# Designed miniproteins, single chains, continued (2), part 106

Each design is a single chain, and the fold is of that chain. pLDDT is the mean over its residues in the fold that is shown.

## One batch from the design tools (miniprotein)

Design m7682
Fold by ESMFold2-Fast:
Structure m7682 (fold): chain A 87 residues (1-87)
Amino acid sequence: SSSFTEELQARAEKAGISEEKKDEKETQELMAEVAEKLKEKIEENLDKMSEEEKKFILEKLDEIMKTAPKEAQKILKEMKELIEKSL
Protein backbone atom coordinates (compact mmCIF):
# COMPACT_ATOMS: atom_id res chain seq x y z
CA SER A 1 0.00 0.00 0.00
CA SER A 2 1.02 3.63 -0.44
CA SER A 3 0.84 4.13 3.34
CA PHE A 4 3.34 1.31 3.86
CA THR A 5 5.79 2.60 1.22
CA GLU A 6 5.52 6.14 2.63
CA GLU A 7 6.27 4.83 6.15
CA LEU A 8 9.25 2.85 4.82
CA GLN A 9 10.65 5.98 3.11
CA ALA A 10 10.09 8.13 6.22
CA ARG A 11 11.86 5.61 8.45
CA ALA A 12 14.83 5.40 6.07
CA GLU A 13 15.09 9.22 6.02
CA LYS A 14 14.80 9.36 9.83
CA ALA A 15 17.64 6.82 10.06
CA GLY A 16 19.83 9.34 8.25
CA ILE A 17 20.91 6.80 5.65
CA SER A 18 22.85 9.28 3.51
CA GLU A 19 26.38 10.53 2.69
CA GLU A 20 25.64 13.68 4.73
CA LYS A 21 25.85 11.74 8.00
CA LYS A 22 29.26 11.42 9.66
CA ASP A 23 30.67 7.97 10.45
CA GLU A 24 30.22 8.36 14.20
CA LYS A 25 29.56 5.15 16.15
CA GLU A 26 26.26 6.44 17.58
CA THR A 27 25.00 7.44 14.13
CA GLN A 28 25.99 4.06 12.65
CA GLU A 29 24.27 2.22 15.52
CA LEU A 30 21.11 4.32 15.09
CA MET A 31 21.04 3.62 11.34
CA ALA A 32 21.46 -0.10 11.98
CA GLU A 33 18.61 -0.07 14.52
CA VAL A 34 16.25 1.67 12.07
CA ALA A 35 17.31 -0.73 9.29
CA GLU A 36 16.38 -3.62 11.63
CA LYS A 37 12.96 -2.03 12.22
CA LEU A 38 12.44 -1.63 8.46
CA LYS A 39 13.32 -5.33 8.02
CA GLU A 40 10.74 -6.30 10.66
CA LYS A 41 8.07 -4.23 8.87
CA ILE A 42 8.93 -5.85 5.53
CA GLU A 43 8.67 -9.34 7.09
CA GLU A 44 5.30 -8.47 8.69
CA ASN A 45 3.86 -7.09 5.44
CA LEU A 46 5.56 -9.32 2.87
CA ASP A 47 2.40 -11.37 2.17
CA LYS A 48 0.34 -8.15 1.83
CA MET A 49 2.64 -6.53 -0.75
CA SER A 50 2.08 -6.73 -4.50
CA GLU A 51 4.91 -7.71 -6.88
CA GLU A 52 5.05 -4.06 -8.03
CA GLU A 53 5.37 -2.82 -4.42
CA LYS A 54 8.16 -5.34 -3.77
CA LYS A 55 10.06 -4.19 -6.88
CA PHE A 56 9.60 -0.55 -5.83
CA ILE A 57 11.03 -1.29 -2.37
CA LEU A 58 13.99 -3.13 -3.95
CA GLU A 59 14.78 -0.03 -6.04
CA LYS A 60 14.56 2.17 -2.94
CA LEU A 61 16.83 -0.18 -0.98
CA ASP A 62 19.42 -0.07 -3.80
CA GLU A 63 19.49 3.74 -3.66
CA ILE A 64 19.72 3.80 0.15
CA MET A 65 22.51 1.19 0.15
CA LYS A 66 24.74 3.48 -1.96
CA THR A 67 25.10 5.87 1.01
CA ALA A 68 24.37 3.62 4.01
CA PRO A 69 27.07 2.76 6.60
CA LYS A 70 28.49 -0.79 6.62
CA GLU A 71 26.30 -2.10 9.48
CA ALA A 72 23.10 -0.81 7.88
CA GLN A 73 24.14 -2.13 4.43
CA LYS A 74 24.27 -5.69 5.84
CA ILE A 75 20.69 -5.43 7.14
CA LEU A 76 19.50 -3.78 3.92
CA LYS A 77 21.00 -6.67 1.91
CA GLU A 78 19.08 -9.12 4.13
CA MET A 79 15.88 -7.16 3.41
CA LYS A 80 16.55 -7.42 -0.34
CA GLU A 81 17.04 -11.19 -0.03
CA LEU A 82 13.75 -11.57 1.87
CA ILE A 83 11.82 -9.63 -0.79
CA GLU A 84 13.56 -11.40 -3.71
CA LYS A 85 12.79 -14.84 -2.22
CA SER A 86 9.10 -13.86 -1.97
CA LEU A 87 8.94 -12.99 -5.69
Scores: mean pLDDT 69

Design m7683
Fold by ESMFold2-Fast:
Parts: C-alpha cells; structure tokens; sequence
Structure m7683 (fold): chain A 78 residues (1-78)
C-alpha cells in the first residue's frame, strides 16, 4: 500500500492557514510556525519519495518550497 499523502498535505494546509493569519495579525511567531510545518512536510515527502507517483512528489515538494519561501519573505518584511 502506498503511504498516505494526507499528513504532508495537512501540514502544508496548516502552514498556508498560519501564513494567512500571520499576515492579518503581523505575527512573526505564526510565520515561524508555518515555516516549521512546511519543512516537516517536505522532510516527510523526501523520506517516502519512492512511494509516491513522480507528479505527486513534485507537487508536494513545490508547495512546501513555495510556503517556506513565502514565510521567509514575510519574516524579512516585519
């Protein structure tokens, strides 16, 4: 059985929500938390990369990288 993509997807979803909340509240801790969740999601995807279709692996990795970059940019702008 292929490993579930649900946990990385949920971590990325939570990271995106935290970034949106951080932007509204101008809260650096929310940006840092979002970055941590995106990094954890990327780590999980890399650990189980051979169990995903290539397109799924690329999609999850790209989304994680975009969220990390966004968090870094928002932290720099505070």
Amino acid sequence: MSPSILLPEKLLEEAEQLLRQGEADRDAELYRRARELALKAKELVERFKHNYPPETYEKLTKRADELIARADKLLAEL
Scores: mean pLDDT 80

Design m7684
Fold by ESMFold2-Fast:
Structure m7684 (fold): chain A 61 residues (1-61)
Amino acid sequence: SAKEAEIEALLATLPEAERARLRAALDQLGSDMAAAGVPEERILEIKLALARWELEEYRAS
């Protein structure tokens, strides 16, 4: 999906260690949200928002 591709593109801009940490956190969040009955499209929206926020934090550092 377009959102999945955008998340991957954003993660690719981070160094390997930060990328691996954020990917693990997004995967955990996605699993928790899916267990809570959140639709996949909404989970992708939230993952994308968090990836953008983490990138902004990294850029600000």
Scores: mean pLDDT 83

Design m7685
Fold by ESMFold2-Fast:
Structure m7685 (fold): chain A 81 residues (1-81)
Amino acid sequence: SAMDEALAIVRKGVETLGEEYNIPEEAVEKVIEEAERFLKEGERDGRRIRERLREILLSHGVPEAVALHVASMVAGAIVDL
């Protein structure tokens, strides 16, 4: 289904960003979980998605600049799907 494809794209994207930016595996999985939840709920507020994902990354010790950048990329991808 289109939803299954969107979920697969988001998971792969977040995993790739996690590797590139050395994000802890637990933080990566939590971001994937929340991103999938936003997709399933049909959330389109990119700012709300970004701020929630940024909060998760910050809570796992990811530096502020990296957390904002990664959260922004993931939120943008979700809104564009």
Scores: mean pLDDT 87

Design m7686
Fold by ESMFold2-Fast:
Structure m7686 (fold): chain A 76 residues (1-76)
Amino acid sequence: SDKSSEASAEAAKELKKLAEKYGISFEDVQLIALVVRVLGKEAGIEEAKKLGLSEEQAEELAEEVKKIIEKVEKAE
């Protein structure tokens, strides 16, 4: 639906801004989002740490990603 497409486009823009904020690639943020969605926030934190982020940065990124995912799921 148009609303689902709009929510996905907005989520992509937010994920791109997170990539720029944390100095990682958009593809890496998308991978973290997939991990958070399928395996949960703790798994997302571990993936972010593998990218060289500190534990604090990884926690913040995973929490923001989780919020973006929840917005998209509510729009479906």
Scores: mean pLDDT 80

Design m7687
Fold by ESMFold2-Fast:
Structure m7687 (fold): chain A 109 residues (1-109)
Amino acid sequence: AAEVAHRLEGMARALRERAARYRALADAGVPGAAELAETYERLAELLREAARRAAAGDLRGAAELLREAAAFAREAADRLAERDPAAAEGYRALAASLDVLAAELEALA
């Protein structure tokens, strides 16, 4: 539980740092940066809540939030697919990794 929570906190922190970078670009007037910042902010929040559930021993609840985060990332990828294919691919890769981690937590629960 503690190791899983620590890993999820690390992932949430990385996404929050990426969101902050895109927020700075949005403040500088870069098109599309605000949408990317908001998406990474939401993903970071979902992973932080998953980390809290994992820390409490609720691995099944943590897995549910990871699957919610993966679905949100895929939805964001679909919306960006024509405007920003690289960002869309990044979100699809993140969604796939979150689904794998959710399955691992479900197996441990």
Scores: mean pLDDT 87

Design m7688
Fold by ESMFold2-Fast:
Structure m7688 (fold): chain A 100 residues (1-100)
Amino acid sequence: STLEEKRKALEEKLKEYLKENPPAKKEPLKEEELEEIKKEALELVRKYVEGKVSEEDIERLKKIEELLKELYEGSEENMRKALEIAIEVLEFGRKLVEEL
């Protein structure tokens, strides 16, 4: 239930970003930066499920939020990559909950 509520909140935030931040003419982020966002998001989800979130994790979350905003301001390709990362993070979180 709790994870489903967080999943819904994330999905609603993504839809809100798409409504308020239409794709702008901005240079696409490099694949290395996208991979970093993905890795940080996956680690944060793991810590969140384990109940081990720290102040440093909150700082990383803010960084990911900023990078995600840049992705949505970028090209359509960057928006697609942001959605792929979000889906993978949600799938990872779902598997963690199913093992608990």
Scores: mean pLDDT 64

Design m7689
Fold by ESMFold2-Fast:
Structure m7689 (fold): chain A 65 residues (1-65)
Amino acid sequence: SLMDEVKEKIREILETESLEKAERAITRLYIEFADYLRNVEGKSDEEVAEELKELEAFYRELLAE
């Protein structure tokens, strides 16, 4: 799924990039993911918010370890 692909990209970025580059790249991924869900998949603001909440939870779990 697109969500799984984005999660894997975040993990790779955190493993390979400097902190400054990782922050910028992850911010870009969030924006692109939200835009894709809204503009390509036609998801509602509520559906987009739920997807972003899942992605944020994943990101926090990675940062905890």
Scores: mean pLDDT 82

Design m7690
Fold by ESMFold2-Fast:
Structure m7690 (fold): chain A 91 residues (1-91)
Amino acid sequence: SELEKAFEEGKKEAAKAKSQEEIDRLVHEAIVLLESKDDKKRAYALGILEELADKIPEEYKDAVIEKLKPLTKDKNKFISEKAKEILEKLE
């Protein structure tokens, strides 16, 4: 599906990060994109966060958790299931 492709693209982009500065930038981008009305942008953001789950700086962790919680109730099951999986990794 298009959402699965967007999610995998987000993971692939995040996997290229080689520095903490790149990770911080991607996490910040993902936090913004999670609020998008575009399902593909939210799926892409979830891909970034899944790839970087163990590398999210502590100072961003609460913001990520806060933004992910509404997505666990997303109308799209792919998005809601991925949001739940990522939340379980972070909590």
Scores: mean pLDDT 86

Design m7691
Fold by ESMFold2-Fast:
Structure m7691 (fold): chain A 91 residues (1-91)
Amino acid sequence: KAAALEALEAAARAFARALGAAYGMSEEQVEEIARRLAADARAALATLPPEELAAAAEAAIARIESLKDKIPPEVAEAAIALYRALLAAAR
C-alpha cells in the first residue's frame, strides 16, 4: 500500500511536469499542481468506494484515449499513468 501511494504521488508529479512542458508553466506552478493532484487523489481514495473510484478512473482513461489526437501526447500518457496508479492504490 505504501509503495502504491508513492507511485501515485510520482505519477501526479509526472503529469504536472507534462502539463508544465506542454503549456509553459514554471517549476513552482508544476510543484503546486503536483501537490493538488496528489492531495485530490488521496482524498478520493479515503472517501470513495473502490468500485466507484475504479469506474471513474476507467471512464477517465477511455476519455483520454479518445482525445489523444486533440491533446499533447505526453500529457495524455501521463494522465493515463496517473489514473492507472490511482486504480492500483485503490486495491
Scores: mean pLDDT 81

Design m7692
Fold by ESMFold2-Fast:
Structure m7692 (fold): chain A 78 residues (1-78)
Amino acid sequence: DARARAEAALDAAVAEAEAAGELTAEDRALYEAHRAATAEALAALLAGETVAAQGGAATPELLARAQAETEALVAAAL
């Protein structure tokens, strides 16, 4: 599940920031905003994946793209 993997990546980034003691209230709000944006983008990609699954074989490529976009959003959240 591309959405679940993206959410896990965001959760890991937030947990790492919290463990480092670097997470402020403003930083938390930024991470929540990026999480919401990621969830929306991945919902669109998963809708495309559902159509592709019925028609053939784009699923691994869509999952790889969703992962890359999630990594970019996590990096931007810093």
Scores: mean pLDDT 60

Design m7693
Fold by ESMFold2-Fast:
Structure m7693 (fold): chain A 79 residues (1-79)
Amino acid sequence: IKNEALRERDAKILTEVLPGVIERTKQAIEDYKAGKMSEREVVVVQTAGAILGIAALFVSGEDDKETIKLAEELLEVAK
């Protein structure tokens, strides 16, 4: 079990990283729709986003409301 300091550090890193991953995933889907990205490439981005979103929810405690919100947004976008 991670101690409180490691959990807080992981949650903070996720709040900093998740917004960029969400935007990258949205951009990849738009690029795919515009014919600028292959189906294989967009599937890889969506799969990576889904894995990260699930991992973020697993690391989050009740006080990590922002991380939970961002993780749920990423999972919704990565569908």
Scores: mean pLDDT 76

Design m7694
Fold by ESMFold2-Fast:
Structure m7694 (fold): chain A 64 residues (1-64)
Amino acid sequence: AAGQAAADARGAANVPVIKLTKELIDAMEKGDKEKYEQYLKELEARVGKPAAENIKLSIEDFIK
């Protein structure tokens, strides 16, 4: 309710990791590096760097 209070610290409010993963795949397939970097950063903020890196590797493995 109070978005201002510790909004950044909550960091898990609503954007599903699945949605970010789909956006990453779409951006990667289209060669949109700017979008890819943006969504990757969002994912890292959401789940942390190790988990985000694992998801990135899975996407690269799938597209390959």
Scores: mean pLDDT 68

Design m7695
Fold by ESMFold2-Fast:
Structure m7695 (fold): chain A 93 residues (1-93)
Amino acid sequence: MEELVERARRALEEMEAAARAGDRDAFYAALEDFMSAVRELAEAGGLRLASELLEEAARRMPGWGEALGEPDFGRVLSRQLQRLAERLRREAE
C-alpha cells in the first residue's frame, strides 16, 4: 500500500514538473504511471486512498492542461478523474 501511494505521489510530482516545462510526452508518461499506481491501489483494497489521489489530480489537471496548451483536455480529464474518484469512494463504503 505505502509503496503504491508513494509511486502515485511521485507521478503527480512528475506531472507537475512536466506541465511547468511544457513537456507533453513526459506528462503523458507520468499520467500513465499515476493511473497504473492508482489502479493497483484500488485492486489491493486501497479504494479510499486511490479516490483521494484521483481527487488531487483532478483539482490540478485544469492548470496542467493550460500549461501544456491543452485547456479543453485538462478540463475533460479533470471531470473524468473526479467521477472515477466518486465511484471508488462509494465502493469503499
Scores: mean pLDDT 87

Design m7696
Fold by ESMFold2-Fast:
Structure m7696 (fold): chain A 63 residues (1-63)
Amino acid sequence: PPSDAERLVARLQAARSRQEQLDVVIAALEELYPEAFARLTPEQQRELAEWLLDYYQQLLAES
């Protein structure tokens, strides 16, 4: 079976817009780290998701 990371990457690649990509990242963070993620405000949750998505896109572009 695919790992959590492999499932996340597949969902990100299937996403058609940045909003869909952010929704995928937010859902993954809630599933993998529910306690820590729930302690963040909605604004902080979005900021973290955007930072992680941008970091991932940067790594992918430089690979």
Scores: mean pLDDT 76

Design m7697
Fold by ESMFold2-Fast:
Structure m7697 (fold): chain A 67 residues (1-67)
Amino acid sequence: LNELTEEEKKKIAEEFGVSVELVDEIEKYIRENGLPTLKVLEEFAKKYGVSVVQLEKAAAAIFKKLT
């Protein structure tokens, strides 16, 4: 799997209204486990105070760049 550059992480964070730290955690999760389940997305959404819908879109964008 490819790694996200710092610039790619910032672009995703800006596009989906999430933090770079959240993008980093999702990238790490995907690299270790593949695409997160809805339950995992719900846990990240609660931790970072974002909507599950925003997080699903961000996770999909991250996965696309890693593959």
Scores: mean pLDDT 80

Design m7698
Fold by ESMFold2-Fast:
Structure m7698 (fold): chain A 74 residues (1-74)
Amino acid sequence: SDAERQKNLEKLEKMRELVESLDLPEEEKKKILEMIDQGIEMVKNKEDLSKIEEKLNETERLALRAYLEMQARK
């Protein structure tokens, strides 16, 4: 539904802001931001909700893993 697409868009936009604020390695940060931007484009192109959710979940896993690995080094 359009409401679910809008919710996923808001989640992607918030994730983008969070990732930009994190002290991640520059190359890893760029890769995650590029994946978020791809997800936002998929929402704007009215791609299937399942594909948008898959991209969102993949991006969340990468961002969470990067954050946890940085925390483990401290």
Scores: mean pLDDT 80

Design m7699
Fold by ESMFold2-Fast:
Structure m7699 (fold): chain A 97 residues (1-97)
Amino acid sequence: SPKVIGVGAAVHPEGNLLGVGVTTDAPASDIASVEVEVNGKKREVLSLGTGQSASGNGIATAVARAEPEDVGKEVTATVTFKDGSTSTGNAGPAIPV
């Protein structure tokens, strides 16, 4: 099954926005959706872009709604693939930008 292999996150607290980058071991065409959680709380995904790395790994870039409390909290991204499987990765603490 496809897997998430890396997640990075940055938060803009004055803009109430959270940027999340996800790298997978599957091509970008296999990515169906991305869900974002901060400290176990779901955040609304406002936009999703997909692309590929030079090695063919599928990359998803999500912009989500953030709250001021999200600074320094664990960010989790769950990718749903077109085969119906899911994979979850953790970005660690959300870094303010």
Scores: mean pLDDT 82

Design m7700
Fold by ESMFold2-Fast:
Structure m7700 (fold): chain A 99 residues (1-99)
Amino acid sequence: ALEHFERFLETGNLEDLRKGVEALLKELLEQRVKKAEAAGADKKEIEEQKKKAEEKIPEIVDEVVDYIKENPEKAPEIVEQLKKAYELVKNNQPLLLLQ
């Protein structure tokens, strides 16, 4: 949720960054699932791909948090891009608009 990214920018609390990245990845996954279902993809294949993606979310969150922790000067730029990505995904808009 955007509120987690805002709190991280204000407080530097890495737990808010972690929650923001997790919420973004879960929303991206849900939008991909909906698109696959709308395209008539096999339900079992969708469920298997969703499970594999969900299992990777904690690792991706850890990588992002660790990168920001090691490169705090890049945090404002990266978080603003994450906020934009969340808004695009939430509104079912292409991430290629992120520039």
Scores: mean pLDDT 79

Design m7701
Fold by ESMFold2-Fast:
Structure m7701 (fold): chain A 106 residues (1-106)
Amino acid sequence: MKEVEELAERGREIAEELRSLGDDGTADTLLRAVKLAMEAYRLAVEQGDSESAQRALELLRDIVRAGELALEGIRSGDVTKYVAGRLRLIGLELDAELLLEKLKAK
């Protein structure tokens, strides 16, 4: 789906901006979360699991939003936004990994 590709591209753009601002750690976390959610989406579609495909798409949207929040925090000097975005990305990376492992176990 075009939407999945657009979200993945936006995630890469945000990671590139984060890295340009000196935050390699958050950029790496964002890229890993995007990759895991994309793999989960692909595998769910391949298996005909529409519920898991929808969940993976929701995770991609949340990952992009969390990345944007972290980036806004750095750009504005708002430590609370930065920390909130970064912590959300860590949780979303775990959620994407758990979804992918569930799909692989089928």
Scores: mean pLDDT 88

Design m7702
Fold by ESMFold2-Fast:
Structure m7702 (fold): chain A 62 residues (1-62)
Amino acid sequence: PSDEEIEAIVNTLSLDQLIALGRFLQANPNPSRAELRALAAELGVSESTVSALARAYQQRLA
């Protein structure tokens, strides 16, 4: 995903959703598809949104 796309996604999420996502990715740096799907359902966002943010998190913090 592009930096512009990631910024747009981040701007649509609440602070609580961003904190929950960050905590999950810190605990699970290489999450499975099932884990991403469960997190997407918990946060009320699309699986593609969580997958894009997880990919960006791994790339930017590596």
Scores: mean pLDDT 74

Design m7703
Fold by ESMFold2-Fast:
Structure m7703 (fold): chain A 69 residues (1-69)
Amino acid sequence: SFKEKVLAFAQGGYESVLPIMTPEQREQLEALIKKLEEAKTDDEVKKAMKEFLQLLQDINDSLLQQAKA
């Protein structure tokens, strides 16, 4: 299903940022994965996915800033 594909992608994204995320970012990602798991409609899945992608981007941007700071 769409939700299963999104959850698989989200797990991969979470694993990719595990070495670089802060404890606060980890809590936020885990909360978003929980929202994805609890989503009852494709629209809820899409909304949670957009928030998840934004947080992944923020984490990656933070890594790039750490290399320059």
Scores: mean pLDDT 81

Design m7704
Fold by ESMFold2-Fast:
Structure m7704 (fold): chain A 70 residues (1-70)
Amino acid sequence: SATDQKIEEIFDEIDELLEKLDDESRKKEGTKISEEVEKILQEYYDGKLSEEELVAKLEGLLKELKKKVE
């Protein structure tokens, strides 16, 4: 679906940003992002988020990570 493709694009961008960090920062930010993604996905599968809200929250995580890396 278009949503699945957009989510994969967001995850690819997150991985690229994490690769720009040193090993300690990568582990710290990677763990934090993983925990936030799990929380967002759980809320979506529990029916608490729409597909639009799911994508928006994941894009929010990407934007926050970009600010820390740039």
Scores: mean pLDDT 83

Design m7705
Fold by ESMFold2-Fast:
Structure m7705 (fold): chain A 56 residues (1-56)
Amino acid sequence: SGQDEQLQKQREENIKKMKEIFPDLDKAAEEDLKKQLELPVSQLQQLAAQQQAAQQ
């Protein structure tokens, strides 16, 4: 269905944007976030921020 396709593409795009927001994120962290596609972008951003803070 179109909505499911758009949702998946949007999540992948949001993960890609988070990579640009957090350029220091390791490829492994990006893969982990990608596997959590079922999470909304706001939660993915929060997780990325928390992981980046933990690495600081």
Scores: mean pLDDT 64

Design m7706
Fold by ESMFold2-Fast:
Structure m7706 (fold): chain A 64 residues (1-64)
Amino acid sequence: SEAAVRYLQERFGLSREQAEEAVRLIEEGIRNGRGKEAAERLQREFGLSPEQAEEAGVMVATLS
């Protein structure tokens, strides 16, 4: 959602394109039961810490 995209931009300094990709990745992980894999990709591709990746997952699930 737009709220989730804005949250990731403001909280983690992601660009709009990065935030949209991160939201897509998290939503796919939730849908397919691959949340751990999504969190690991957020760390690798966007430089988030494990704690930041967990926060992103919870917030996207809440705001979507």
Scores: mean pLDDT 83

Design m7707
Fold by ESMFold2-Fast:
Structure m7707 (fold): chain A 62 residues (1-62)
Amino acid sequence: SSDVEQARKLIQQGQELLSQRNYKLSSEKYKQSSELLKEHDPVLSESYLEASEIYEEMSEKQ
């Protein structure tokens, strides 16, 4: 599949992990998605990178 399709699957996995309060794995999924989107949709890429950083910080506070 394309990078964009792979990114969508990673975002879905990240959302599922967030519903379980698994911030560490969710952060990793959003970061991977951001990397795949960087050349295709840089604005969306930056949004998911920021989200990954927030969830990474939340995982450290648990």
Scores: mean pLDDT 86

Design m7708
Fold by ESMFold2-Fast:
Structure m7708 (fold): chain A 79 residues (1-79)
Amino acid sequence: SAEEKAQALIAQLEAAIAELRATPPEDREARGAALAREADAALGTISAEELATLSEAQQQALLDAVAAFQETFAREALP
């Protein structure tokens, strides 16, 4: 279901943040870019119609997870 896909992506993004933080600083840009590509591919499996079926709370949780990963990558992985 869309909910299962969203929950899986949230878990993937949370794991990606943890993995990025466990990565040595000098390797974080390359690893973060790879993790971002994996997350983008997973997000691409959820159609716009499926996203529209998510509850407001689930939509917000997914947006928060995406934002948290992007903010962590920008702050902790980029020069």
Scores: mean pLDDT 86

Design m7709
Fold by ESMFold2-Fast:
Structure m7709 (fold): chain A 90 residues (1-90)
Amino acid sequence: MDRMLAEVERTKQEVARLAEPHVTPEQVERMGNLSGALVRIGLTQGKESYEQAAKLARKEALSAGVPEEVVERVLELTRKQTEEALKEKE
């Protein structure tokens, strides 16, 4: 399996577990998709593109009604997953 695809799927699963008790199923899917996109951007385009995308993802999640605490935890998890994947790739 492609490394990037594996990291995206792993991050989506962890995001779903973190968010599921606190938000609607639609918000869980949205957070998973945003986190997956961030991992992909970080692994393919690097840190600067990741930081730009993370700012947009935070705005989109808050606009979708996801609580700020959940958004911050998801983004922290996604950043850690992306950093670990980058270390393993490089």
Scores: mean pLDDT 78

Design m7710
Fold by ESMFold2-Fast:
Structure m7710 (fold): chain A 87 residues (1-87)
Amino acid sequence: MSAEEQFRELATEALEFLRKEKLTSPIARAAEAVLRRGLAEPSLESVRQAAMALGLVAAELEKQGRHEAAERLREIGRRLSELEAAL
């Protein structure tokens, strides 16, 4: 699988998760925008921005006591960071 295909899979997974969890905060909406831009124009910078954005959403979810949802986003973000390191 190419790096672009791996990013597309991870970004799609993250977007579906954000929508399923009905996350509508400004931070979550910003993360969705970052993910959508990365899917339209994949780049190394898009991978970095996606990992950072998911980390911010996970931190917000932890403050809300949503530990399982936060852990899910951290796992996707970790996989994005591993993808960046492999490029």
Scores: mean pLDDT 84

Design m7711
Fold by ESMFold2-Fast:
Structure m7711 (fold): chain A 110 residues (1-110)
Amino acid sequence: SSALKERIEEIEKRLAELEAKLAADPTFSFRSSLPAERVAEALAEGILAPEAFSLSEGEGGKSLHLEADPESRALVREIVILTAELAEINGETTATAQLYRRTVELLRAA
């Protein structure tokens, strides 16, 4: 579909703009919580930038802590939402696509 191709191009262009904005901020950090095993999987697949995250141990086991100002949080949220939409358009039903959808829900709840 021509409309589907145009949507993919729009998402890819917007993701490049958002990633450039995050890369330009040397003080960027995002604070949320994800199970460490899911974060390790996402890092191994290149989904999450390793320099943006730190691992800590707390009640209930290992978790990732991300800390961010409201502007940086909005950029990360939009990246995750668009990445999840792109994965769905491409028919990805793997653990990667499920992780994106789960991360979107966590960002919406936070």
Scores: mean pLDDT 60

Design m7712
Fold by ESMFold2-Fast:
Structure m7712 (fold): chain A 66 residues (1-66)
Amino acid sequence: SEALFQEALALVREGADALEAAGREKEAAIFYAGVAIEVIGLVLDGKPEEALAFAREARAEALARA
């Protein structure tokens, strides 16, 4: 659904924001682009719940590295 897609993108943004706050602006940009592309691909493939799960995992990894 649209709502799940927006939630997934918000989680990706949180991960990118954490990396940026850690002074890793280039890594944050690469992270956001790469994870957002995967999220969009999963949603277009009719798998918005998998997109949300992927975004949650990616966010957790970014926060652990920040």
Scores: mean pLDDT 86

Design m7713
Fold by ESMFold2-Fast:
Structure m7713 (fold): chain A 85 residues (1-85)
Amino acid sequence: MEELKQKLIEEGERVARLIKELTGSEVTSEFEQISENTMLMTLTVEVDGKKEILDLAFVVKDGKIITLPLSNMELAKRLEEAQKA
């Protein structure tokens, strides 16, 4: 159980690092665990002098972490494209 929570936090930290690399800006992140298998993450970053907020849900299903964007679909798409490079 503790390993699962740590994995969810590590995935969120990995995503925050990718956003920082993509934007060149400081990223703040907040985590809220809403169930044993689900963690919410709110990322705040500045893009072109504008404060942007990205909300993500991390869900564990069949031993895999699935990342679901809940807000800011433009920033979420940029994140997905960066992960494929």
Scores: mean pLDDT 78

Design m7714
Fold by ESMFold2-Fast:
Structure m7714 (fold): chain A 55 residues (1-55)
Amino acid sequence: SDSDVSSMYTDMTNMTSSHNSYFSGTMNGNDDSSTNYTSTMVNINNVGNSVNDMT
């Protein structure tokens, strides 16, 4: 669990940094993308909070 949580957290952090620019641009570009972006952000934020709480 600890190893899995740590690995997942690091991977998510790197992905968020890389994809943040893309999702930000997409959100301003299209309504469909905006909806997907919101859902994705909620999932990433929720997972991040869960990992932080476990740490």
Scores: mean pLDDT 52

Design m7715
Fold by ESMFold2-Fast:
Structure m7715 (fold): chain A 77 residues (1-77)
Amino acid sequence: SPIPMTLLMDYRLFVEKASLKEVAEEFGIPASALSAMYKRLFPDARSNEEMKEGLLSRMSEEERKLLEEQFEKVKAS
C-alpha cells in the first residue's frame, strides 16, 4: 500500500475520532491485535477507550493538523 497502514489508522483514530473497533474492522485486523499495539504505548490504560483518551488528551489541534497534513503528503506521493 502506498499509505502506511499505521499512519492511516492513527488518522482515523485521532483526527476522525473513529473507534478502535471500527478501525480494526475497516482494515481486517482483529480488534484485540490493534488494542495490543496501542496498549504497548499506554501500559497502564485499562481499556481501548482509555488509551484513545490518553492519546487525544495529549494532542493539540496543531498536532492533529500536522498528522492530517502528513497523511495527505503520503497519500499524494
Scores: mean pLDDT 69

Design m7716
Fold by ESMFold2-Fast:
Structure m7716 (fold): chain A 96 residues (1-96)
Amino acid sequence: AESDRLVAEARREIAELRETVENGYKNVKKYVDSPDAEQVLKAVKEIIDGEIARVRRLVDEASGSPQAPTLRREADEVEAYAKKQIEEMEKLIKEK
């Protein structure tokens, strides 16, 4: 069904956002002692913000699904996780 496809796409994007956050953290940590550390953090933030926007769009498109309330909760959880990890990345740079 169309709704099932949209829910599956949204969940795939939520999983990809989590991976992007984890990879972003690893990149910031790798370059923390580099003069480019702030630029790496900025690039990671821009990518994460774009993926959050995409997740929210897909969740909105799936609003007609019986799974929409669960999907919105999953999106809220991954966005909160992403924001917390960005704060940890910022802390890594400020302490070095």
Scores: mean pLDDT 86

Design m7717
Fold by ESMFold2-Fast:
Structure m7717 (fold): chain A 82 residues (1-82)
Amino acid sequence: SEAERYAALGRRYLAQGRYLEAARAFFEALKIDPEYELAAFGLAAALGQLSVTDPAAARALAEELRRELGEHPLAQRVLAGL
């Protein structure tokens, strides 16, 4: 699926230390499938790393996640630090 392709892209960016691109790719996967646990776990990992390397970008993406997917349980778990 397209969600699986975004999750694969996110994993590649995460392995490269490209945390913003990784977080955005996992976020796109989660927008396609809000119950996609692998994408949620990947997003939490990428966002956690991003919060150390670029706290402003992490905050902005967390607010975007809350705004777009905040009603979904997996997104709520990501926002709580999973």
Scores: mean pLDDT 90

